# Ledger of designs, part 85: designed miniproteins, single chains

Each design is a single chain, and the fold is of that chain. pLDDT is the mean over its residues in the fold that is shown.

## One batch from the design tools (miniprotein)

Design m2948
Fold by ESMFold2-Fast:
Structure m2948 (fold): chain A 57 residues (1-57)
Amino acid sequence: MELVEELARAIAEGKTPDEIGRLLGVSGETVEKIINGEAPGDPELESLVLRAKALAL
């Protein structure tokens, strides 16, 4: 939940899903799925969760 809130805040502050995706090393579509809570159980997405926390987005 905290990660989703942090990503949503970054978008609200003017970052685009594509920009966040570049920081995480993934597509903007993947970022949007994480924010919407539509991507549970994918090992790729779990790695992104860890990266987003490390980047403090």
Scores: mean pLDDT 66

Design m2949
Fold by ESMFold2-Fast:
Structure m2949 (fold): chain A 81 residues (1-81)
Amino acid sequence: KEIEEFVKLLKEDKLEEAKELFKKLYEESKDHEKFLKELLKAVGKYVGVEVDEDTSIDDLLAGILEKDPKLYEKLNEVLSL
């Protein structure tokens, strides 16, 4: 539910709201790597990247860049400190 809202905020160019939501969810997660992977899977699936249980974070990021480079730039801005 909240991961879907994050993807929507990225698509709507609401980058500050997306950044605040990401920070909140990331800090509340018990497993930061697992959370990040689940987030990137949702973004990847949204832009049409084929994902499976073995897909790495690097592969997800590369797939998102290939499918939607504008969304990838927004994602990098939101995830960067």
Scores: mean pLDDT 79

Design m2950
Fold by ESMFold2-Fast:
Structure m2950 (fold): chain A 99 residues (1-99)
Amino acid sequence: SEEQVELIQEARALIVEALETEDKKEALEKLEKAEELLEKAYKYGNERQQEAAKRGLKAIEKVKELIEEQIKNNIPMKELQDRFRKEEIQLGIEEEEKK
């Protein structure tokens, strides 16, 4: 439905916003909100929307892991942001080019 598409789009926007924030706690809170939206889209979506939600959830887990590593090592968000900008990190939120 249109509602599930909107949830997926809002979640993707939150993932981008999380990567653009300087506050690691705020970034994690945005990712948690995105995760809730994608879980809802997965539960009530059609098969295509469920696959899109799965890819988004996988991207969130990867970004959370990277941010947690930044926290543990006292590395600024700018370093992670620069790696995304240089395409050194791929989120896979678009179509899979592998498999």
Scores: mean pLDDT 77

Design m2951
Fold by ESMFold2-Fast:
Structure m2951 (fold): chain A 73 residues (1-73)
Amino acid sequence: SLEFRLTLLQLRLMALKSEIYLLEKQIKKLEEEYKKTGDEKLKEKAEELKEELRRAKEELERVEKEYRELLEK
């Protein structure tokens, strides 16, 4: 079913957008705390989350492409 596949992609898009939003908020908080404390572990954690954010954004682009291609049918 086309409707079922669209629903699954919509759920995946919502999940990825939520993950990206939360990662961006966490990175910002870690970077702000690093500016106050100079704690290198906060910087390391922010860099790890930035890499996770990069992967999540790449996945979002793939899923958005799949969703657009299904909508055009």
Scores: mean pLDDT 88

Design m2952
Fold by ESMFold2-Fast:
Structure m2952 (fold): chain A 75 residues (1-75)
Amino acid sequence: MTPEEIRERIKIVAKANLLKLRESGKLEEYKEKFIEIAREAGLSEEEIEEILNASEKELEEAKEEYRKLVEEELK
């Protein structure tokens, strides 16, 4: 797996987690922790800002991609 493929997977996971926080109303409580985890994962400040400002549609698409990745790992 290339560094670019790893980065794209990290972005997918981050977007899926952000959607869960938005849907659960916990974004304010966990926003700082989300940002810290994304930085530790190697995302830039610009990439984190783009994810935080992503549309609900983009986050839903990432959730579906994340589900597929998890299903592939478990099968």
Scores: mean pLDDT 78

Design m2953
Fold by ESMFold2-Fast:
Structure m2953 (fold): chain A 92 residues (1-92)
Amino acid sequence: MDERDLRREVAVAMLRIALGVLKTNESSIQKKIDSIKDESQKEKIKKAYEETLETLEDALREAERTDDEEVIERLLEEVLKKVRELDNLLNS
């Protein structure tokens, strides 16, 4: 196995775990969103959650198709940024 293949497989596994955690906690996240009384804030968090799931699914597809370490690094950074934005909104 090429060391680049191993790095790609690790990145793919990390993305799958992150996506699985979000999907498993969907009910808890939804309850937290539903508890928000500010409709504007509620819509922002709903959008951030949907965008985070989409970004993870898109990143997973691209990571499985590429051998480019720079592309994989960019995908992981994009996912981390979206997850961080969602976490900040949920804990605000």
Scores: mean pLDDT 77

Design m2954
Fold by ESMFold2-Fast:
Structure m2954 (fold): chain A 120 residues (1-120)
Amino acid sequence: DEKVVKEFLVLAGEFVLKVNEALAAARAKDVESARAHIEEARELLAKMEELVSKIKDEEVKKLAQEVIDIGREIIRRLEHLVDLLESKAPESKINEELEEIKELIEEFNEKLSKINDLYT
């Protein structure tokens, strides 16, 4: 279980890096790069979801599933952010979506911290 949980946490860290790269591209109005990083994040999330089925500890498995659910919402919000940028939506709508994504990343990291505490 330790090895599976470690692999999950490593992939989750890589997911956060790709999410931040997508956000940086979005802020630069580089829609093509933002979409590429969102796709990389989606692939990492799929690998994380496969690992959840292999976790034996029920509390860790529950937290890992919550991480996956938050990760899916982050991807959905990032895709919406890119659509807002392409449609030249008002700055206020773009900033609202950016704040929502920031809050979801904070929640994602909080759940990862709880998994790490249970594992160590």
Scores: mean pLDDT 90

Design m2955
Fold by ESMFold2-Fast:
Structure m2955 (fold): chain A 55 residues (1-55)
Amino acid sequence: SEEERLILLKNLLEIAVSSNDIVIERSKDNPELVAQLQAARDHLQAEIQRLQARI
């Protein structure tokens, strides 16, 4: 179903956010990289919210 597909995609994006958070924690000595990863995290969260709105 469409709902099952959206839930799967949301779960995959949540895994991507978790992976991104690990890289941020490991990159604290590089503020520019941390800023870029935080921006990527914001984009992932916005997409998760969009998918949730369709469920």
Scores: mean pLDDT 87

Design m2956
Fold by ESMFold2-Fast:
Structure m2956 (fold): chain A 130 residues (1-130)
Amino acid sequence: SEEARRRGEVVLEGVEETFREVVELIEKQRPEAAPAVRELFEEAVEAMRRYFEEDSGLAGAEKSGEVIREGFRRIGEVVGEEAVPYFEAGGEVLTEAMLEAVASTVEEARELMEEARAAVLTMTSAALSV
């Protein structure tokens, strides 16, 4: 439906914005890791776009959640062993928000994605401050 398509667009936009800001933090604190992190996020976004084109509802979100969780785990490994738990936690927060967002109104989806972005950035800052 048109409404489901709009929610999917809001979710993808929120994830892309979250990824962009995470990369910005990594570029400031671990500039050597930034190229690998950007590549991992680009791979994740490409996969998520394909899944949401097939289903902009729960099924697309579930497949995208698997991509987000794996991507954040790999980013943690690139940044450092001590960072892995923080990035895994960030991936879970973003995945949970996305799953809720696709079942919500467009307005609620925007709010959920913005809250998730703030939480993920807080976790990223903590990971990089150790």
Scores: mean pLDDT 86

Design m2957
Fold by ESMFold2-Fast:
Structure m2957 (fold): chain A 91 residues (1-91)
Amino acid sequence: AAAPPEAVAAARRLEAQVAAAREALVAHEDAVLAELAPAMEAARGDRAAQAALMREALDRVLDAAVAAGADPATAAALRDAVTAWLDAAVA
């Protein structure tokens, strides 16, 4: 699966909380992923290193969402669900 159901549900709650800032947050996410793209390429074949970079991208995006008005508890739930999925993927 592309994402676990709990992460999808948490992401949808977060999107609803920041609906007015959606376009700016999508642009910010694209910028974060573009900044991390060379490091992700360098980490090709190293699943643990790629997972660490994905966690960094997630933290940066979630911090921006909280700054835009998202509930920190909703952001924490999404972070925990994605982190558990990434940990399972590199085990």
Scores: mean pLDDT 79

Design m2958
Fold by ESMFold2-Fast:
Structure m2958 (fold): chain A 66 residues (1-66)
Amino acid sequence: SVRDRILAVVLETAREMAAAGEFDPAVIRERIVAALRAAGFPEEEIAALVEQFEASLAGKVPSRFV
């Protein structure tokens, strides 16, 4: 499935960045997007994943009521 393949690339890229000493979420995000493009995933799927990442990060900050 596309979701599983995207997740594998995301996790692998994040692991690579961490191993290289890169922990900046903005830099990691840009590297993940570049890796997904290089792997040939459609821009719509990449954009949807980026939105999900942004929402996931926002969800960790208690900025919503309910």
Scores: mean pLDDT 70

Design m2959
Fold by ESMFold2-Fast:
Structure m2959 (fold): chain A 98 residues (1-98)
Amino acid sequence: MVEEIIRKLSEILGIPEERLVKEILEVAAERRGVPVEEVKLEDIEPKDIVLALAEMGVPIEKIREAMKEVGVEVSEEDLEEAERYMARVLAEAVERAL
């Protein structure tokens, strides 16, 4: 179950489970173009988790290791997209500081 995966990731990464759930649901909602309330945990894809972890500032290599540890396969394409997503988030943060 997705909930078990999130719980294990919470323990591995030292991030509160409720914070991980919130970030994953927000990323999934943005990807689908729907309100957060319309996204269910059962509909979450591995890519949603990878992108959420990237947005939270988890390094790509650590995301790769954590996902393997919890038994979830992620594609190289999904990891590359997460890296680009991180670059975008960082660029936006820099622009807000100016």
Scores: mean pLDDT 79

Design m2960
Fold by ESMFold2-Fast:
Structure m2960 (fold): chain A 69 residues (1-69)
Amino acid sequence: MKLMLGSQHLVFGNASANNPDNGERDVVRHLEEMGKILPDKRDDLLRAAKLAEVDVRRGLREASRTLSK
C-alpha cells in the first residue's frame, strides 16, 4: 500500500474519526507495512512510524515527505 497524497488524512481520518486510539495504532501499523512493500524507503518509513508513536501528526508528515521523494 502507498500513501502518496494526503497520507495524514487517509490513515488518521479513516481510522480515528470515531476512535483516536485506533487512529494512532493504525498509523504506526500502516507505516510499518509500507516499509515492507517499499524496501528502498523502509528505514525512513520505520523512522516515521517511531515518530508517530510519540507524535502521530509529525510521524505522518515525515511519512508523506518520504513517500513524495
Scores: mean pLDDT 61

Design m2961
Fold by ESMFold2-Fast:
Structure m2961 (fold): chain A 82 residues (1-82)
Amino acid sequence: MEEEERKKKEEEMKKKIEELRKKAIDYASETAGHMGKAIGAMFDGDEKEKEEHLKLAQEYGKRFDELAKKIAELRKKMKEEL
């Protein structure tokens, strides 16, 4: 593999990993925010608000897990192939 080809593949993988990492951080922040709001609603006795925020936290948490898995796969591929 030529050095230029190696560098291009490495830069492309790093850029993709960084984009996924930023999205994962955003989803993690949303998950934490909604969990906090759900706990607040629980103490206030607002069952509807609690359930809504728990559902949103679960949805964002699932998206975070999916991105974390993709990031791990890309990092392994980069280390194995480059």
Scores: mean pLDDT 83

Design m2962
Fold by ESMFold2-Fast:
Structure m2962 (fold): chain A 69 residues (1-69)
Amino acid sequence: MLSREELAELVKRLADAEGVPLTDEQARRVADYLLEHPGASVDELADVLVSLGVPPDAARRIAELLVAS
């Protein structure tokens, strides 16, 4: 299992690839959610990303990549 910091770094890299740079704090929020909810759906993760300012289409793509990892 990835550490919180390793997972946050992965989230930042995936968001950068979609053209949506995240702060360290935003990436940690997503990492914390994934660690608390390892069975989270794509829709649940996309909602978290949207709450952090990620556009809905990019949020869904990032969520799909995170669930597939």
Scores: mean pLDDT 81

Design m2963
Fold by ESMFold2-Fast:
Structure m2963 (fold): chain A 72 residues (1-72)
Amino acid sequence: SSSQQQQIQELVQRAKEELREAVARGASREEINRLLQKTASELLDLGASNDQVSAAVAELAREAERAREEAA
């Protein structure tokens, strides 16, 4: 349980940083969407619940919007 939660948390943190870097370099909406889909898939593979996946994807999407606003 704890190790799984740790892996989920680490994956989300890594995805968050990767997403911010992608937006900073001008990644397309399609590239951002692929990153979000990849992260959702990896979270499911780790045994994350639907609620955890939804929360993580929503957080990452908000970070992408913020980074995009800052880059504009």
Scores: mean pLDDT 83

Design m2964
Fold by ESMFold2-Fast:
Structure m2964 (fold): chain A 80 residues (1-80)
Amino acid sequence: SELELAEKMAELAILIMEKLGSEEMVAKVKEEAEKLIEAVRAGDVEKAEEAARKIEELINSAGSEEELKKAFAEALEKLK
């Protein structure tokens, strides 16, 4: 389901940011993740896309491409 996918994407983003970012960056990703889940529950595609874009921007600012790849792999393992 769309909600289940959004929840898993939110968990993944938070785990990546906890690995690479500051406490402030983690708080920001959690805020946008909550907005993403809320928007998906409401069927608000525009707000869901906005929250997803902000999450992507925050993650991309947290590390190099290699650091992001490593954090992503480790986060995926934790979500099993």
Scores: mean pLDDT 82

Design m2965
Fold by ESMFold2-Fast:
Structure m2965 (fold): chain A 58 residues (1-58)
Amino acid sequence: TGALEVGLRGLSEEEQAEVRRLVEAGDAAGTAAFARRLDLEGRISSRQAAGLVTAGQE
């Protein structure tokens, strides 16, 4: 998923694994919550957060 790849840029291996686990489980709410937390912490851009949310919905 292209949106997932955009969202994962700059994340640690552990954070990438957690996002992939949530997306594979179909946990769209969990993926969105994780992305929003990282965005609020200033660790990712809002564009990356949007990419993770989109990936969780696919």
Scores: mean pLDDT 77

Design m2966
Fold by ESMFold2-Fast:
Structure m2966 (fold): chain A 67 residues (1-67)
Amino acid sequence: VPKVVKEMKEKLIEALKNDTKLSDKGKILAIRSFYTVVAPFIGEETARELAKEMAEELGLDPKDVLP
């Protein structure tokens, strides 16, 4: 996984963990947006794994973040 993608993932997770206003659905949409942006560059399977990890770190259902 490229360094820029790892850094984007880490920053997004930190922002979503510290957010007190977004609903779970809003956080799911943010993760889905991340998946959509990175999948063309790192492949759908690797992007899917990252999205699942992000959902798990936020206490969300990983299935909800998949396309």
Scores: mean pLDDT 78

Design m2967
Fold by ESMFold2-Fast:
Order: C-alpha cells, then sequence, then structure tokens
Structure m2967 (fold): chain A 91 residues (1-91)
C-alpha cells in the first residue's frame, strides 16, 4: 500500500518540479496549488479506498501520465486540472 502511494506521488512529482523550475506567475502559482490538491486527493482517496481494482489503478496511472506530460510540455490548462480532479473523485 505505502509503495503504491509513493509510486503515484513520484509519478506526479516531475510535473510539480517542472512548474517550480519556471518563473512563477500568478497563474502558475494557481496551477501549483492544483498539483498539491491532486496529490492530496490521491492520498485521501487511497486512505478511504485502499483496495482499488486493477481497472481503477490503471485509470489513475493514465490520468497521472497525461497530467505529468502536459505539465512537462507546459501545455496544462485549468480545464485539464479540473478534469483530473473530477476523474480521481469518480474512480
Amino acid sequence: MDKKIEELIEYLKPAYEAYRNKEASPEDKKKIEYIEKVLKALLEARKKNPEFTEEQEEQIRKILAEFSEKFLNNSLTEEDLEKIIKELKKI
């Protein structure tokens, strides 16, 4: 369990670091706050539902992969962030 939570955090970590490496604008600060919300949501979801199905875990990894890639490419929008949070809540 701890290993999987760590893996998900590690997977999202590069996206957060990419944003930190750039000059922070007010918009970028808001996006960073969303990253923190996503990480917190993942930890809370895993605490409430430690027994995710294989399908749910795959969905989480896919969502985080798209999120991380968009952050690294500096193409993440607020709409993308909102969708990620909603999808994590729906699993």
Scores: mean pLDDT 67

Design m2968
Fold by ESMFold2-Fast:
Structure m2968 (fold): chain A 96 residues (1-96)
Amino acid sequence: MAEKYKELIEELKRAKKLVAELSPNPETDVAIIDEIIERVEKAAKGELTDNEFFKLLLDVKTFIDYLKSLAETAPEDKRKELNEIVERIEQLLKEI
């Protein structure tokens, strides 16, 4: 389980770098990713309530939809990387 959270954090950090490059509001969107990463780290330590964990899963799913939208207007190389990140995060969410 801890391994899956580490993998999720790594994919979120990869997404953060791309969002910083591609987002129309990079400061705001990067701050949202940092907040999600902090919440995933707390989940890995068992520090979240069931309701907080459920809310985190919903926010990660919303973030996936945002990354998919960002990929639609991205250059081909960045779009491919964003799609790989999305697929990895979606798979990890099924395992946690």
Scores: mean pLDDT 85

Design m2969
Fold by ESMFold2-Fast:
Structure m2969 (fold): chain A 94 residues (1-94)
Amino acid sequence: GTLVVNIFAPTPALAQQATQQVVQALSTLPSVQSISSTLDGTHATITAQFRDMAAARAAADQLVQQIKTLPVNIVSIDVAEGADTITVTVRLAN
């Protein structure tokens, strides 16, 4: 299973900070096989690979809970589930 996290932030610095925190959180999960990230100004995309969709769902749930504890203004968190991919979209404000 694949987990894709899209971060939309009001500043490049906040996008970078959020990306680092998401990557760190995912890297501590024993079920993660690979992590890649791209940062394009205020938009970041993080892709994590898991053995199966159950592991990806568990990771998404844990990540969403962790994002909610960040010292940032969260506009929205949207989770979409496909056949082999879970997409988490996070929109931030200052």
Scores: mean pLDDT 86

Design m2970
Fold by ESMFold2-Fast:
Formats: structure tokens, sequence, C-alpha cells
Structure m2970 (fold): chain A 61 residues (1-61)
């Protein structure tokens, strides 16, 4: 699921110690909050958007 994919990405980023910029940390914290609050509450599209944004930021830096 999109939530599982986001959880895997969040774990991968944390393991790489790539959270050096404030922008990257802000995106990571937003992803963590989405995972905590996500539940069944119509979050799938927001989660998919977060995955794309995180991948874009990681690839850009």
Amino acid sequence: SALDDLAALVQEIAERDELSSSEQQEIYQAALKTLQEGGDAQTELEVQSAIILIKRVVAKF
C-alpha cells in the first residue's frame, strides 16, 4: 500500500543519514506525521504525493 511504501522510504532515508538540510528534515517530519495520523482517513493520495516529493528531493540533492 502507499502507506507501506512511505514507511519504507522514511526508514531508508533515516538509515542513510541524509537528513542534513532543513528542507529534507521538514519533508521527513511531514511524512512521519502522515504515517502516524494516516490510518484509514483518506490519506492514500496525500501519501502518494509525499512519496513523489521525497524521491524528488533526494534525487535533486
Scores: mean pLDDT 61

Design m2971
Fold by ESMFold2-Fast:
Structure m2971 (fold): chain A 120 residues (1-120)
Amino acid sequence: SLDEIIELVVEGVKKMIEALKNGDFEKAQEIALETIEKVRELAEKAGRPELGDVVVDMIRALLETAIEAKEKGLSFEEIVDKMIETVRKLAEEAIKRYPELAEDIRRLSDAVIQALKEEK
């Protein structure tokens, strides 16, 4: 279900943020890959591969954004702000690509953004 996908993504993002706070980028990458695998399985079972693709792209982009921001010497709070910006941009692009999924994409992105804000 969508709720199971949202719960899994939020839990994965929170774990990634915890690893990033500890400077453990290898652990953050491991968590991202595990979350992606579980999302793909749930989306396939739900018959919603397009939603799965949107979520997978979002998780990958969040990890890439965090790594790039860290390499630039940004603070943890600035990294989180960049991650929130990435989620908003990807959600807008995904809604344009899959307008029939707009409500699901908004609900998912709002949940991820809220989880990121709680970590600041």
Scores: mean pLDDT 87

Design m2972
Fold by ESMFold2-Fast:
Structure m2972 (fold): chain A 65 residues (1-65)
Amino acid sequence: SREEEIRRRLEEIVEEALRAMKEEGEDAGYATLARRLAALGREFGLSREELIALALEAVKRIREA
């Protein structure tokens, strides 16, 4: 489903952001997160509300890692 694909892509984006944080620092990680979420929003036609919800979930996962 669209929701399952978005959730899967979010997990990949979080892993990529965490890798960027480890290799290039925290600012690089959050820049990667912002860039990838913006691209995801364009690809799936996400609303601003949906993007904000995904950003909050991604930040939560990063902080809990």
Scores: mean pLDDT 86

Design m2973
Fold by ESMFold2-Fast:
Structure m2973 (fold): chain A 82 residues (1-82)
Amino acid sequence: MTPEEAAEIVRKAAEEARKAGAPQDYVDFLESLAEALRTAPPERQPELARVGVEAFRDIASRMTPEAGEAVRKAAEALEKLA
């Protein structure tokens, strides 16, 4: 999976989190992470992916099963980069 593909999945997870009523700080973090994954130098992408997986696990645990699906999908994408 490319960093651009992972960034797109993270961006969609941010939108789903917003719809599910997640705190704005979480939505902002996800949007920032998506942009960072797309624009960061190759040497930083695995580190960003690792940080993202940890954050997505926390966020998903606070959401309903349905709302957490997109967030878990994003975590799977980031695990492939880490």
Scores: mean pLDDT 72

Design m2974
Fold by ESMFold2-Fast:
Structure m2974 (fold): chain A 80 residues (1-80)
Amino acid sequence: MVSEENLERAYEEAKRFGEEAKRAWKETETDKSRSVITRAIGLRIRAMGEAWHAYLLAKKLGEEEKGKKALEAAGFGSGG
């Protein structure tokens, strides 16, 4: 059975990768090299996977709001 500790860890991972993805994507505004763009894409994909995992865990625990915050942290929200 999924524990709240598993949800907290999944949320932290989603937030961490979401922040890394946002930083990497911001770097693509000043550096258009293939390596920078590829890194940004890879981090976004990873962040989305972690956020979706956290969202599913949150739903199982009845903590849907925490799941929504994980999706937002990974960039599944309005980003500038």
Scores: mean pLDDT 75

Design m2975
Fold by ESMFold2-Fast:
Structure m2975 (fold): chain A 113 residues (1-113)
Amino acid sequence: SKEEKAKKIREVVDKFIEEMKKVLESYGFPKEFIDRLVKELKERVDKIIEDYLAGKITPEEALERIKQVLANTIIKAMIEAEILGMPEEKIYQLRNELSEIALKAVKEIEKIL
């Protein structure tokens, strides 16, 4: 059912959030930034799931919107890394680690939808 799929998507996103938080904490990001980033991500994903459950968007549209939310979350983390004065090589490593976690989440959500 759509409800079961929605629950599984939330579980995948929650795992993404936990892995992302650990990465951001290991790179020394401020707690306030991490908390804000997590809140914004959850709110955007919940809206997509709500629209999917209401039949306003297709499974394919839901997947594409979730992909965009995860990509935008990584972009925001990269911008903050630059603001914090992180060296280019560390910013590159951060991007690769977050992209790998996001790709894993996207692949799991694709199997659900």
Scores: mean pLDDT 90

Design m2976
Fold by ESMFold2-Fast:
Structure m2976 (fold): chain A 90 residues (1-90)
Amino acid sequence: SLEEVIEKLEEVVRYLERLVRERRRPSDEEVQEILKITQEAKEQHPSNSLIQQAADTIESAAQLIQLGRFEEARRLLERTRELLEELREE
């Protein structure tokens, strides 16, 4: 369901926000799990532009955190939060 997808993406955002706070880089395995979640969301809702955008920004944030670019990742996660709030209105 749309609600379940939103909840999954919110869980990923919370995890990435924790990594930023702790200044901790994820492992390759952790990034692969995140990419699996975002890919499944995009595949289940291919015509929903907000889901596509939220998934893309999560993927970008995960990559930035892996590179140690925590402040840029923080800004993308803030944008992702806005997109997920818009999705809840649909």
Scores: mean pLDDT 88

Design m2977
Fold by ESMFold2-Fast:
Structure m2977 (fold): chain A 55 residues (1-55)
Amino acid sequence: MLEEKMEKLYEEVKASTDKDEILRAIGEAAKVVNEDPSLQPKLNEISKEAQEKLA
């Protein structure tokens, strides 16, 4: 289920300290949103978390 995949990607971003891992997870989440646009708000949350960690 795409929702479960998004939840796992969000946890990966929160748990990771590696910039490349965080960027990979964001890229995967964006692909999920391309298949199911209703998940855009979740991608926005993941992106915000990533921006805070990479700042």
Scores: mean pLDDT 81

Design m2978
Fold by ESMFold2-Fast:
Structure m2978 (fold): chain A 58 residues (1-58)
Amino acid sequence: SGVLPDDAVEDGLLTREGMLVALDLGIKGVKTATGETSSSNEQQIAALEKKRAEVEAE
């Protein structure tokens, strides 16, 4: 495999566990800040929750 230095640094910044924590904080932040007041916000939250579930399943 050939990962570029920038990609390697990005991968090195977050483990799978770190990525899950970041996603949890992101979801909580959006929910707290927006209160899920619009369909667009609901779709963004759903997309983040789906991504978190996919990362967790790995």
Scores: mean pLDDT 63

Design m2979
Fold by ESMFold2-Fast:
Parts: structure tokens; sequence; C-alpha cells
Structure m2979 (fold): chain A 76 residues (1-76)
């Protein structure tokens, strides 16, 4: 139950971010990064494995940094 609720919240948050940046010049690239982050986090939540969770968090952080860079470039 908790994992399904977390995954649902993650999907809703990802969809909201994609919609928020849909009008930016690099919207498609930002969308791809957000979707990849969502997939990585969903897999970590479903696995319940601490090591998988740590690796997923690191990858999600890297993807978020890249998305932030593309967002900044789109605002220029």
Amino acid sequence: MDAEEAIRALREAADKEIEKYSKYEKAEEIQQLIEEMRRVMEEAIRSGDEEVGEKAAKRAGELMKEAAKLKAESEA
C-alpha cells in the first residue's frame, strides 16, 4: 500500500512538472529527464532494497541537475 501511494504521488509530481515546463524551448528534453527520474525512483520504491535506493537517489539527483540546467538555458 505505502509503495503504491508513493509511486502514485511520484507520477502526479512528475506530470505536474512536465506540464509546468511544457512551453519552454527545451520542454521535450526536460520531460525525458523527469520521466527517467520517475522510472528510477519507482523501481527503487518497488524493490525495497536500501542499496538500490541509494543508487537510484544518486541517479535521480544527477537527472535533476541536468533538468535544472536545461530549464535555465530555456529561460535565457
Scores: mean pLDDT 77

Design m2980
Fold by ESMFold2-Fast:
Structure m2980 (fold): chain A 88 residues (1-88)
Amino acid sequence: SEAARASRGMLLAGGRVHPSDDAEGGFAIGYASGYEAGKAAQTDPRVAEAFAKGLREAGGEPVPLDATPQEAMRASAEAGYRAGKAAA
């Protein structure tokens, strides 16, 4: 489901599931997950709520350029979400 996809993206951004061990890989994974969630949020408001909740749980703070992989995933998930909403 779209809500499950948004929750999964935030789980990755929160460092629970991290198939990449570098910040660039974390950024790519987070962006892709956020992008899909952003597109889904255009058709289902519950996806937007689930994403916002996941982002708060992941910290929701802006991250610096020297971010850890987990911080990069969190920041890129939010950026991807915005891009996905704009693309839908």
Scores: mean pLDDT 55

Design m2981
Fold by ESMFold2-Fast:
Structure m2981 (fold): chain A 70 residues (1-70)
Amino acid sequence: MDEADELLARGQAAFERGDYETAVRYFKKAAEVGDKSTSVTSLRLASEAARRAGDDELAERYRREAEKIE
């Protein structure tokens, strides 16, 4: 399994159990090691996880980073 795909899977598992802070960390790592498409997807997922964690400023930062790559 690609490292980015493994990190995305771990992030999704954390998100599903409500551990949004852990989900943000895994999605951010996936964005750093993945290709352009994976980075955009991972940053959007990190933005949603940050929003669920109550960190609207971090969510907006990741949303903007995804838009810059796209």
Scores: mean pLDDT 84

Design m2982
Fold by ESMFold2-Fast:
Structure m2982 (fold): chain A 80 residues (1-80)
Amino acid sequence: STTERLLQRFTDALVRGVLDGWSREEMIRVVREMREEARRAGDDDTAALADEAIDMLESGMPLEEVYRRTVLRAVGLLRG
């Protein structure tokens, strides 16, 4: 499904960012790009997840914690 494809790309991007040592600003930029892709696809669940991740990043939450919470939410969407 579109949601499965976009969630997979989103989680892959977050993993890549953590492994490559992306800054908070780079993570926000990439997550915003994924949010816009989700919105264009009509995937409200992935768009909402991206909004949650942006809010956490902008609030100063540690990147590892943002990653952990976002992945758990994405798994919930795929299984729920």
Scores: mean pLDDT 80

